# Ledger of designs, part 8: designed miniproteins, single chains

Each design is a single chain, and the fold is of that chain. pLDDT is the mean over its residues in the fold that is shown.

## One batch from the design tools (miniprotein)

Design m240
Fold by ESMFold2-Fast:
Structure m240 (fold): chain A 65 residues (1-65)
Amino acid sequence: MEEEVDKLAEEIQKLFQENPSLTVDEFNELLAEIVEEANNKTKKSDDRLKIKLEIGKKLLEKIKE
């Protein structure tokens, strides 16, 4: 799980390097939207790491589009 999070973080960082037009503000806005959507669907926070991994995967997919 932690290894998957590290790989996801590295891939996101690489996307920032490849897409210099994507600002930190735009990234934070996308992240906030995904987090809010996830929180609305699930009223649980039992496994924070698992939730972060799922949010990260969704964020990565949106950036690639």
Scores: mean pLDDT 60

Design m241
Fold by ESMFold2-Fast:
Structure m241 (fold): chain A 83 residues (1-83)
Amino acid sequence: SKEVYELALEIAMLILDSVPAEKIPEAIGRILRLIGLELDGASDQELLDLAQDMYDTYKDFLSPAAAARVQRLLAEARRLAEA
């Protein structure tokens, strides 16, 4: 759904804001992949899987507040994808 995509994109943008400068090109590449998946009509599960992979990859760069927000958005997206 567009709602799952919007949550996945918000997660990706929060991660981009948290990563060090040297990881920005890599994180942008993953955001472009997320946008490409949505344009190709990917399932909510595929969008969620990429958002989860981004969190798992970059979680050590997140502040506790950013990590808590990303975890809440992932839980929301998961509920929508599994409904």
Scores: mean pLDDT 87

Design m242
Fold by ESMFold2-Fast:
Structure m242 (fold): chain A 82 residues (1-82)
Amino acid sequence: SELVARIVALTLILASSEEPSEEDIEAAKELVDRALKENIPIPVSLVRVARGELREYLEEKLGSRETAQLTGPDGSVATVYL
């Protein structure tokens, strides 16, 4: 899925940079809103690597949602918001 790939890429970008630009923050908010609209699970790790305004936005949008654990084909376990 394009959205899943973009969310994974965003998580890696945020993990490698402590100060994303305002454009990156707005793009991240739009990506999350689109994923929620399309019922795409969002990894808890995305919230954990986010900082500042983006972290607050994600915690408000996602923090009260149900979570589930998904096991990948490599045996890795990811916790996601439903």
Scores: mean pLDDT 77

Design m243
Fold by ESMFold2-Fast:
Structure m243 (fold): chain A 79 residues (1-79)
Amino acid sequence: NPINQAINKLKQIKAKNPSKASITNKIISDFQIFKPYYSKFNSVQKKIMNSSIQNINNGDLIGADIDIGVMQLYMGVTK
């Protein structure tokens, strides 16, 4: 599951950079919400989710969080 791999990467980033704990914890929580239905996402939702995962893999936590905001609009998940 790509979301599990992204969560593990976030935990590694947090361990290396404790100052990033707040943003990494926020993204982990959001990814845990999306995880149960990742396989059921339509092509647009998967593209957004994959963009967020790629941003995490590249260390771009701000970019990942922006993509999560876009994903929340598509899922109807409120703030």
Scores: mean pLDDT 81

Design m244
Fold by ESMFold2-Fast:
Structure m244 (fold): chain A 120 residues (1-120)
Amino acid sequence: SEKIFKEMKELMKKLVEAILNEDIEAALEYAMKILRLALNSELSVEEKKKLLEEITKEAIEEIKKRLKDDPSKAELAIGLLETFKELIIEALEDPSLTEQEVEDRLRYFLEHAKEVREEA
């Protein structure tokens, strides 16, 4: 509900700051807190997906605004948020996907984000 939405928005804001500061451990901590909050919420899977899409869209617009003079860094951060959103949605749809597997996959993307950049 409204309380879960507000809590997810605050965690997403902290995740964005960690990503922009290249703090892998902090980014992973906040990302996993968002995952656990989503998994433990009494909302339907479809409501959880809609909430995640809305919060991610808001975070992407904030990144674009803050990094208007650094489009390469903005694109990297946006890519990480989209990847995180997709991993959370996969975990919501597949109960066999463990929190540890999500954490391991997210850590890999955070550590290798610069290697997957195709621009400049």
Scores: mean pLDDT 82

Design m245
Fold by ESMFold2-Fast:
Structure m245 (fold): chain A 63 residues (1-63)
Amino acid sequence: MKEILEKIAKTTKDLSVKTLVETMLENPDLSPEELARMLGYSDEQTKRLVEKIKELVEKLKKE
């Protein structure tokens, strides 16, 4: 899991995704939704970012 998030942070062109993933790696005890809101993202942005990260994680798990 941690290795997948590190790969996403290094390869993503989306700065918001990169920032949230890096924050998740630093705070593994907090939910991605909580971290996104702490970073100042709106509820809509939080949902979109979390869904995008979940899709990227699932894709990399199958590789």
Scores: mean pLDDT 79

Design m246
Fold by ESMFold2-Fast:
Structure m246 (fold): chain A 67 residues (1-67)
Amino acid sequence: ASDLVEQGLKAAQEAYKAEKAGDYETAAKHYQTALDHFRQAGAPQSLLDELEAKLKEAEEKAKKAKE
């Protein structure tokens, strides 16, 4: 549904803003939300793979910030 795509896009935007602010924990949460919404919307696998890569990178950076 288009609503899921809109929610996914908003979550991706919030993730990007958090990442730019150095808040990788918040960025990871928003990338996860974007990925979940885009998966339910039936988004192309290429987009899902890109979001998964961004989520993993944000999670890794969040862990390093706590070390």
Scores: mean pLDDT 81

Design m247
Fold by ESMFold2-Fast:
Structure m247 (fold): chain A 93 residues (1-93)
Amino acid sequence: MLDYSLKAIEDLLKSGKVISDENIEWVLREAAGFNDKEIEAAFKYLKENNTAENKAQLIGLVYEIVKAEGKELEKGTAEQQAELRAIIAELKA
């Protein structure tokens, strides 16, 4: 599952295609382990700040988190994970 998730995220980033909401939800839910409330907050942010660049950056952050899964996270990856969590927390406030 993990290897498939990493390859799918990498293919999405390299495709240059418009990243669909379904692909983002899949990445957040299955690859990053987000719950329904976290996914809802992320989509609210993307809806209000909906650009291809913002979607690609979010997928990029999730890719780095998933890539580090199964090992102790590097400090940089942990900081990226904290940044993504902080964005969601700000949206819930």
Scores: mean pLDDT 56

Design m248
Fold by ESMFold2-Fast:
Structure m248 (fold): chain A 85 residues (1-85)
Amino acid sequence: MTVLDEEEKEKVKKFLEEEKPKAIEEIEKMDIEEKTKKELLEKYELLVRGLELLVEEKDFEELEEIKELLRKSQSENKPLSEIKK
């Protein structure tokens, strides 16, 4: 597994904090169905959460759950709302 030192972890966290609002803005600006926008936002939030957990070396169980949800959503071509309980 790739392990980041403390300085690199802090750098990645700041990068994620800056990129998260930009990505949300871009999705909101897309001329697509509201349902599709909501799905993209949900997937993006899970991806960011997974990256946060990975760089913090926190809660690997939650990280695996996020990874599995994203994988199932992609493989089954279903929205996250249908994959979650």
Scores: mean pLDDT 70

Design m249
Fold by ESMFold2-Fast:
Structure m249 (fold): chain A 92 residues (1-92)
Amino acid sequence: DERRREEALERLRRLAEEGRRRSPSAGRAGEEALRRAEEEGLSAEEVERRLRALEGTLRGLERRREELFREAEESLERMRETVDKIEEESEE
């Protein structure tokens, strides 16, 4: 079904654009998936499989991004606590 293939490609294009906004690596992965799907004349089923794979990758990257921000925030808090403790101990 050509309509199903076009709908899958449209969703893949939108997801690739979203990926590009979130991460250069995600953008490249989405762009490559879209390029291959268009160039190889893949079936709707194959395009849908690649779409699901890219969705999984983007979800993983977003989760990792959230974890990295949390870890960075925790590291900054620990650094502040360490500085404060050094200042307190330096004052006797």
Scores: mean pLDDT 73

Design m250
Fold by ESMFold2-Fast:
Structure m250 (fold): chain A 65 residues (1-65)
Amino acid sequence: MEIDEEIDAFLKRLEKEGMTIEQLRELVEQAREFAEKYHDKNPELAEKFRRLADALERYIAEKEG
């Protein structure tokens, strides 16, 4: 719910800032790493990072297609 709106806002911000595909891929890797790091310590935060990584990968696919 709230996380999906935060992700959408974040993606729009990245588009406005003109980030490169390479920079976006680095963000995906960081989000995946944080999801793994927080998996046992903060499951809610880990889920947010997993969703962010998935959303970023879709956004990258759209820009490359």
Scores: mean pLDDT 77

Design m251
Fold by ESMFold2-Fast:
Structure m251 (fold): chain A 87 residues (1-87)
Amino acid sequence: AIEEALKKAKEITEEVAKETDDEKVIAVAGNLAFYAYYTALTKGKEAALEEARKLLEEGVKSLEDEEDKEIVRRGGELALKLFEKEL
């Protein structure tokens, strides 16, 4: 499960890197992709999508700096778009 989720996260980071050169945005996308795929492998795809969306929303709300919020929002949205396409 962990190694499979890491492989999928790497694939998502490579796709996100085609749309942005921001290393922080790419890193956020990869981290969310890892979490989403790990959850899909352990709890199922529906739970993974719901938990990933919730994690992104809560992550953005937990930050006080607007630049950090935008990085997390952008990276998370790019990862979710690619994750949803594979479902």
Scores: mean pLDDT 78

Design m252
Fold by ESMFold2-Fast:
Structure m252 (fold): chain A 73 residues (1-73)
Amino acid sequence: SMEEKLKEALEAAAEVGRLVAAHRASLTPEQQAEVLAILEEAEREIAAALEAKDYEGALEAARRAKRRIEELL
C-alpha cells in the first residue's frame, strides 16, 4: 500500500540519521563536510519525492545517501 511505502521511506531516512549520529564523534572535518553535502542533497530529493507522493523515489534517495555515507566511513 501507499502507506507502507511511505513508512519504508521514512524509516530509511531515519536510518541515515542514525548512521550519521553513530559516527559523528569520529568524523574528520573533511568527512563531516562530505556527509553534510550528501545529507543536504538527500533532504532535497526526499522532500521533493514526498511532495509528489513518489514514496519509491524517496526510499531510493534515502538508500543512495546511506550507501554514499557508508563508503566514506
Scores: mean pLDDT 84

Design m253
Fold by ESMFold2-Fast:
Structure m253 (fold): chain A 92 residues (1-92)
Amino acid sequence: KEEEEFLKKVGISKEELDEMVRAVQAGDFEKVGEFVMEKLKSGVSVTDLLRVLKLIGDRIDPSNVEAQMRLVGILLRAVAESLPEELKRGSP
C-alpha cells in the first residue's frame, strides 16, 4: 500500500499517525504541532510532512474545514520556526 510505504520512508509509524488523528479529534492541536516540529528537525522534508498532515486530515471528516486549516497552519508555523533568519525576513 502506497500509504504504508510512504510512512515507512519518512520514519513515521502508523501508530504515531493514529495518535495524531486522536489528538486532532480531542482538539489537541499543540500535540500535533510538537510532532510536526520534531519530525521536521529530525530531517523529514516539508513536502513529506504536508503529505503526513493530509493523511491525518483524511482520517478526520474532510468537511471539517476548521481542523484541516489548523493542520496546514501547524505545518506553516513549524517551517517558519525552522527557517534561518535571512529567509524569514526575505519572504514575500
Scores: mean pLDDT 74

Design m254
Fold by ESMFold2-Fast:
Structure m254 (fold): chain A 61 residues (1-61)
Amino acid sequence: EEEIFDLEVEIALELMRIGILKSELSRPDLTPEQKAEIQKEIDELEKRVGELETRLASLRA
């Protein structure tokens, strides 16, 4: 229903953000500190995606 749709949209948006951040990590001009900061953002987004997928599974159960 509506909540399922909203969760699917949120997951898609978070996955797109992760993709953008992963492409940023391939840049040769990043400092080690900037690379660590971007990796932290990716890790936090991947955690949120996992939580959203768990919620989606609960609604489909």
Scores: mean pLDDT 82

Design m255
Fold by ESMFold2-Fast:
Formats: C-alpha cells, structure tokens, sequence
Structure m255 (fold): chain A 83 residues (1-83)
C-alpha cells in the first residue's frame, strides 16, 4: 500500500532528533521534534488521529530528553485529545 508521505517525514524527523540528541545538537533535536508536532497536526486534520497521537508521544519523549518537560506534557495532552 502507498505510504502517507507525512508519515515518512515524521519518522525521518524522529530519527534525526535522536541522532542530534546523541551528538549534543540540542537545537537540531528541538527543530526536528517541532517538525513532528506540526506533521501530527496535519495528520489529525486528515483524520489520521491514531498516527497523530503516536507521533506526538514520540516527539514528547524527545522534549523530555531535552529537559523541556512542560512542552512534553503539552504534546502528551494533545495526543490524548486525538485518541
């Protein structure tokens, strides 16, 4: 089946965020996590709420690793809203 290209973008962004965290590039990690948040909002608007919720949780994990706990909490709340 053809994949939604936004799903591929979110997966690539999560991978880049994890690699950036490992290298200490916190700015790039934050940028990549923000891309996942934006992609999840578009997926939700397209009715793909379950995928949106899953990507928001994964972005929240990245923000937690960045020490941005309030942003992580916000994304986890948004994920629950889409379920």
Amino acid sequence: KPMNPLVGLAEDSILQARLSLQSGDYKSARSAANTVDLVADILAKQGQNQQAAEFLRRAAEIYEQLGEYEKAKELRKKAEQYE
Scores: mean pLDDT 86

Design m256
Fold by ESMFold2-Fast:
Structure m256 (fold): chain A 69 residues (1-69)
Amino acid sequence: IKERLDFIHKRLKEDEKNGIIYPSMVLDQMRRIVKEILKKTDDPEIKKKAKETLEIIDKLREEREKLEL
């Protein structure tokens, strides 16, 4: 669980820095995985990281929506 979250968080941070745009379906998939982690964990550090990861996903989704005229 933590390894999966760490991978997603690191990947999203690096991809945001490099300007990589994700398809909507991929963002939805990542959001679903992170929400499942948040639902199943009682570790406050994992919850904090999951919330931060969701904020990044939401930001990327907003940026993608701006590209849809």
Scores: mean pLDDT 72

Design m257
Fold by ESMFold2-Fast:
Structure m257 (fold): chain A 86 residues (1-86)
Amino acid sequence: SKNEELKKELEELREEYGPEIERARELYRSNPDLPEEELSDREAALLALAQMIEWIEEKERKGEELSDKEVEVGLKMLEKIKELLK
């Protein structure tokens, strides 16, 4: 299913970029009002990935299921993130 595809892609990205994702989270936590224009494409992609992972984890903690539309949007966002991380 598309939901399984989204979870698989997130797991693969979390495995490959884990330390970089955590650094992006810490940067945002320390500078919550940091202008996006000051971020490199790679840093912006890592921050977006960190935020997406947190969003999905929050929904799972609440026992909420992702809708088909949310899964589709998530997969499209991940494709853009992957392009920026190369």
Scores: mean pLDDT 76

Design m258
Fold by ESMFold2-Fast:
Structure m258 (fold): chain A 67 residues (1-67)
Amino acid sequence: MIEELEKIYEKYKPKTLKKETARQLYELYQQVGKEVALQYLRYELEHAKTESDKKFYEAVIELLESL
């Protein structure tokens, strides 16, 4: 999963997010579980200001929904 999150980051290159975001999202998922992580990600997607950030969050949500 962390490798898949890092690949999503490299693919979409979100302008306002650092590379460490992939690991931070993995740690969040490990600590709070799928449902709470998805609530957080949907909130971030709604408030994302750049197209690259939106595509990043959409791809991460799709990855978590597939688990």
Scores: mean pLDDT 85

Design m259
Fold by ESMFold2-Fast:
Structure m259 (fold): chain A 76 residues (1-76)
Amino acid sequence: MEEDRPVSEEEQEQIKEEVEKARELFEADPRLSEEVKERLFELLDRIEKAKSQREVLEYQQEIAEVLREEEERLAA
């Protein structure tokens, strides 16, 4: 399956664009604490450096989980 293959140059460019957009969105979100923002930025950096598509998907899922946990916390 192509999911386990190395990230291509075209995919690296797409990932870089998505990571940049995500960083801007997270940095601009006043509801996120500085600690959570740091964690999200670390995960984005790992996505950018990911060796395989599977690694990218794993880190994307971790980001989604962190965001869900913060939403639940903010929902009171």
Scores: mean pLDDT 77

Design m260
Fold by ESMFold2-Fast:
Structure m260 (fold): chain A 90 residues (1-90)
Amino acid sequence: KKALEEIIKELEKLKEKLKKGYIPSKEEVKKFVEKLRKKAEEIEDEEHKSIALDIIDGVEDALNDKSLTLEEIIHIIEKAIEVLKEILEK
């Protein structure tokens, strides 16, 4: 449960930074998602781990997609947080 809580906290921090006009570089995105993947590997439930890793991949793709608006990227992160919170409550 702690690994999921830490991933949620990191995504919430990223969301707030994006709302403040922070635009991460490709290297910053890579370091951020590598950190989240390491946390996801600590999840003991194989299904929850798989979902968390898929969500992290989706967030990485969104952050690297130059066709997406900042509002669209924030929405994707908000949906990622929502799914992870649902897993945490189960």
Scores: mean pLDDT 84

Design m261
Fold by ESMFold2-Fast:
Structure m261 (fold): chain A 65 residues (1-65)
Amino acid sequence: MIEEETDIAMVEIAAAVAGLESEVEVRDGKPVLVLTYRTEEQRKAAEELKKWAEEKYGIEVVIRP
């Protein structure tokens, strides 16, 4: 287990608690966390999680409907 994988797992847990679907994709050898929203409230939660994860852990996060 590498530190990068652990950080992604923590963000995935936070996403699940917020009711978001999460998926890890690999792009150019780098893991990217994809968050899927279905409601306006989930979209706002996803945007807050993206900002937190990118600022604190340097994880690339993509948000989509």
Scores: mean pLDDT 75

Design m262
Fold by ESMFold2-Fast:
Structure m262 (fold): chain A 65 residues (1-65)
Amino acid sequence: SLELPEEEAKKVLELARNADEEELEAGRKLAEELMKKYGVDDPEADPQTTENGYRVIYAVAKYKA
């Protein structure tokens, strides 16, 4: 699982809550590129774990922007 420090996790969750549908779509594309770059496409990863990873990576990218 992708884990963040609690302070960063709060900011990440707040950004994710305020994201509209277009921002979520752009975030998914960015998350897919980041996950592919870091080899997170594990053939044994379940779909729920992958979806949660996308949400975390998207929110981190928005927070760090």
Scores: mean pLDDT 54

Design m263
Fold by ESMFold2-Fast:
Structure m263 (fold): chain A 91 residues (1-91)
Amino acid sequence: SELEEDLDQLVALAPELSREEVRELVEKAQKVVEIMDKIAAEYRAQGLNGAEVMQKVVDEALKLQKDPEAVEAFKRLLALAAKVLAEQAAE
C-alpha cells in the first residue's frame, strides 16, 4: 500500500512507463521487498536506518533472491526510486 503510493508518484515522474508497467514491476519485485523488510528490521533493531542502510539492505536481498525476474524488476524499480530520492535530497 505505501509502496503503491510511492510508485504512483514515480509514474508521474516517469511518463515512459505506464501505471500497468510500474504495477507489474512491483508485483514481480515483491519477493525481493519481503526479504528487504526482514533485513531492514534487523538494521532497525541495531538503531540503524536511512539511505545508507537501504543500499546494504538492497544488496543483501538481491544476493538472497534466486529468481532473476524478481531481481530484474526490483533493479528497475530501484533506478526509478533513485531519481526521486535524488530530487528529495536536493531540497
Scores: mean pLDDT 72

Design m264
Fold by ESMFold2-Fast:
Structure m264 (fold): chain A 62 residues (1-62)
Amino acid sequence: SSQKAQQMADNLGKTLAKDPETAREVAESLLGDEAGKLDYDEMLKKTKEAVKKHMETALKSQ
């Protein structure tokens, strides 16, 4: 469900905000080279959006 995907993305975002190094690694994994071109706040925002889209797709394919 979209609600579950949003909750998972929100929880991940809170965890990443406490560890900037892990946040950058996750962003690079999901956004590739684009992650290095964004400021920190935009990077976290786009990473959260990418996680939500990925989770929505995964939940629908089960």
Scores: mean pLDDT 74

Design m265
Fold by ESMFold2-Fast:
Structure m265 (fold): chain A 92 residues (1-92)
Amino acid sequence: TQDERDRLHRSLEELARIGSEVSDPDTLAQVNALLRQAALHVERGDYQGAKEAIKQAAKLVRDSARRKGNEEAVERVERLEKEALENLEKLE
């Protein structure tokens, strides 16, 4: 539904925002590519592909936040990943 898609989109945008704060440019480029792939997978009804892309993007951002000692960003990424996957499951 549109509401679940809108919530998913907002979670992915916020994940990209945190990525821009904590990641080096090469890692940020990978995160942004994975989030774009996740959106394309959703549009195609490939929810498994979307789930894998979201998990990979979240892991990269979380690992970057941990390297910087930003515990608040780690917790935010874990929450956003959970919210994104929950909204994705509602689209199946």
Scores: mean pLDDT 86

Design m266
Fold by ESMFold2-Fast:
Parts: structure tokens; C-alpha cells; sequence
Structure m266 (fold): chain A 91 residues (1-91)
């Protein structure tokens, strides 16, 4: 599942780059993303497209990858509780 999610995130960044370059709406970008998913592009081609992304789209990709990492943190509520406990110790 992790590799599949990374592939989808890279395709989303590519769709975002195309949409921004062509002045497309968010809805049109979503359609481009769906079309890229349907094409089932090989890993080699996806990596080549990622290398060609604008600096802004590369930052967008980094943000999405960071969000994927955060989704693997056990329960947001537990993380907040642990943070509060650590802060209490630092009085």
C-alpha cells in the first residue's frame, strides 16, 4: 500500500503542475489526475515526469509526502496528549 500511495502522490503533483501551467481549475486538475491514474504509467516514466516538475510543484510534492508520513503517526489525539505531558515536565 505504501508504494501505491507514493505513486498516487507523485501523479497528483504531476497533475497539479500541468494544471497550474495551463491555468486549469481544481476540478480540471482532479480530472487530469484521474486520467494519469487510468494510464497506469510505469515507475520509470513517473520518475522522469517528477524530475521535470517546477520548483513550486516539487514543494507541493514534498508537502504531500510529509502528510503521508503524518498519517502513519498513531492517533492524533494520543500525539497531542504526549505533547502536553512533555510540556508539563518542562515547567
Amino acid sequence: EKEKKIKEIKLAAIAYDIGKKEGKSAEEVEKIFEELLEKDLPKEEIEELVEKLSEESKKYLEGLLKLLELSQIPDREEAVKKGKEAHEELK
Scores: mean pLDDT 68

Design m267
Fold by ESMFold2-Fast:
Structure m267 (fold): chain A 88 residues (1-88)
Amino acid sequence: SSASEKAKRILEELQRVIEEKGLSEEEAAKLGDYLGTILGIRNSKPEGLKIAMEKLKLSEEEIEEYKAITTIEEAVKAAVERLEKEKA
């Protein structure tokens, strides 16, 4: 199914980034959490969006940027940028 293919693509892209950047288990877990939140924002009802904003301290501008994401690769890239921003 297309859903199974999407799940496989997400896992493959995450694994590629984890290996290329040499992420720790803790960093990989955070990356997955950020990716889940970013992917959720596009399909979120208002209540879920509020929880995401509070958890990640997202601005309205960041929410709009995440809503504009159209591909899995863009979503993974945004999650990586969030992880790197939190480390700095």
Scores: mean pLDDT 73

Design m268
Fold by ESMFold2-Fast:
Structure m268 (fold): chain A 80 residues (1-80)
Amino acid sequence: SMLEMRRLAVFAESQITMVKLRFPEDEELIEELDKLADAIREAVAQNDEERLRETLKALAKKFEEIGLTELAEELRELLE
């Protein structure tokens, strides 16, 4: 449901904030995470569940790429 996806979006945005705090000098990563956060907020504003789901999958892939495998797996499990 969109309500459950909105709750997951809030969780995802909080995790983006925490990851940015962990890597404060990685300007490229911060830019990529900010773009993903903007895409999440836009999908929520437009009530677009499918776009939100795809954006959260992209976020999970990004977390995996930077070595946050457990966080990526948690996010993917919540999307299934």
Scores: mean pLDDT 87

Design m269
Fold by ESMFold2-Fast:
Structure m269 (fold): chain A 117 residues (1-117)
Amino acid sequence: MVTLTVRARLEAEKPAKVYVGALVETDEPIKELRFEVRIRDAKEDKEYPARTRVRLEGTRGYASGEADVPPGEWEVELTVTVDSPSKATILSASVTLEDEDGRVREAFAPRTTAEAP
């Protein structure tokens, strides 16, 4: 079992949609994929609920989430937990912000490799 947490800080002058994505690649079938997204206002103690989806295809897992946020500064935290007998897991994550005018900004697109002990 492997867990990755990714954090991004976002700012928007207008109401916006936050999109989060994760792709998991292994060399053995994935038994379970958990995807949790937290979006918190950086100035106020408020969280915005994200709508999440997960799809498993053998050695690949796909996760996505979206949330609507007001103008301000937010901290986006996504946590991916992968249950696979694989010793090597490649995790690719993305966080993007789309404002109400349809302007898209990529905030974070990390890629990492995690090895099971």
Scores: mean pLDDT 73

Design m270
Fold by ESMFold2-Fast:
Structure m270 (fold): chain A 80 residues (1-80)
Amino acid sequence: MYYEKAKELAEKAKDPVAKAGAEAAAEAAKNAPTEELAKEALEAAERAVKAKDVAKAVGYALRALGLAVEAGLLTGVPPK
């Protein structure tokens, strides 16, 4: 699952900020109403871990959270 993979990335992260960013993205993937949004959250977690700049890592994590929240607000219903 995307959540588990994002969690694994967070555990392997050496930088505390990259780790926090990956953990935030994992929570976004866990709460994503669609698999595609969970995948985008995982991709944001991967970029957060790879980023060497704290601002970049936080930005990627916030993007993942924003996508999950937006989907929850807009859909509010089960997938097709």
Scores: mean pLDDT 62

Design m271
Fold by ESMFold2-Fast:
Structure m271 (fold): chain A 81 residues (1-81)
Amino acid sequence: AEEAGEAAKAGAEAAGEGDKRGDAARIAGGVVGAMGAGFDGALRGPEAGEAAKEAALEAGEKTGEGGKKAGEAAEKAAEGF
């Protein structure tokens, strides 16, 4: 759970830098997307968290657009905190 928070912070920071580098925003989107699923799973149990992380990572990598949108969502969430 705490590691999910660190991943969220890393994703938000990368999304902030993504304003200069679009690839950074995509990476942040992928991290936040995988973490969102992993965080929910980690709260329920390690096995569920691991499966959720892998599924989210594969989905994020298959869709570059999905990663970018997730990065934008993370950026907005970070600003809304």
Scores: mean pLDDT 52

Design m272
Fold by ESMFold2-Fast:
Structure m272 (fold): chain A 75 residues (1-75)
Amino acid sequence: KVKEILIEAGFSEKAAEAMATGLLIERDTVDYEALKKALVEAGVEEEKAEAALEAARAASEEEVEEARKRLEEAA
């Protein structure tokens, strides 16, 4: 999952959860090349950044709905 990849890349569990949630919600509208660049600039290895973005694109509708519910609860 996206969150696990970000944790392995050195992000805190809370930061990884927030980033994974945002990626899942916006997966069809986000500029993936700009996000990959931002992740690499933040210290994520290029391969891990690519894996996280690919996992977000391949995520099931159930995972997307879980992410939406987390945003709703945080609001």
Scores: mean pLDDT 70

Design m273
Fold by ESMFold2-Fast:
Structure m273 (fold): chain A 94 residues (1-94)
Amino acid sequence: DVLALLQPYVEEAEREAEELIERAREAIENGDFETAQKIRDELLEKAERLLTEPRELLKRDGAKEGAGVRILEIKGEIYRRTAEEIARLIEEAE
């Protein structure tokens, strides 16, 4: 069903988010704030596209709007929250 169909995509996005947070922490610990800022900015850009243009992205791919829109919105929300956490880590380290 719809929830079971969404679960693998949510788990994949959360796994990616955790990996990116770990990379940002490692960069900050090494004094490489430029890498941490780049990860933050790339996540914010991805989140903005997914949250503002989900229908346009699906039209380009030829996919049906229903479940696909929800998957993109969930991914966008995860990426946005991940970027906010990385931004907080950068601010706290400076």
Scores: mean pLDDT 75

Design m274
Fold by ESMFold2-Fast:
Structure m274 (fold): chain A 72 residues (1-72)
Amino acid sequence: MDKKLLENAIKLVERAKQGDDIAEGVALITLAVLIKYGSPEVAELAQKAADALSKGDYETAIKYLKEGIEKV
């Protein structure tokens, strides 16, 4: 189910970029699930996306998540 979680994470990060604090929280939870239960490559990209999101770098977070979709 990695692809569906990655797609949902991208949508949540895009909403967080628009100032939706609830979407930011849900994105971090979704990324935590991908880090814990995803494939090793997807988990690494999700960790990089979480690090970028925590710094307010929404575009870099989206970039890593899109790369994750290409690997699924």
Scores: mean pLDDT 84

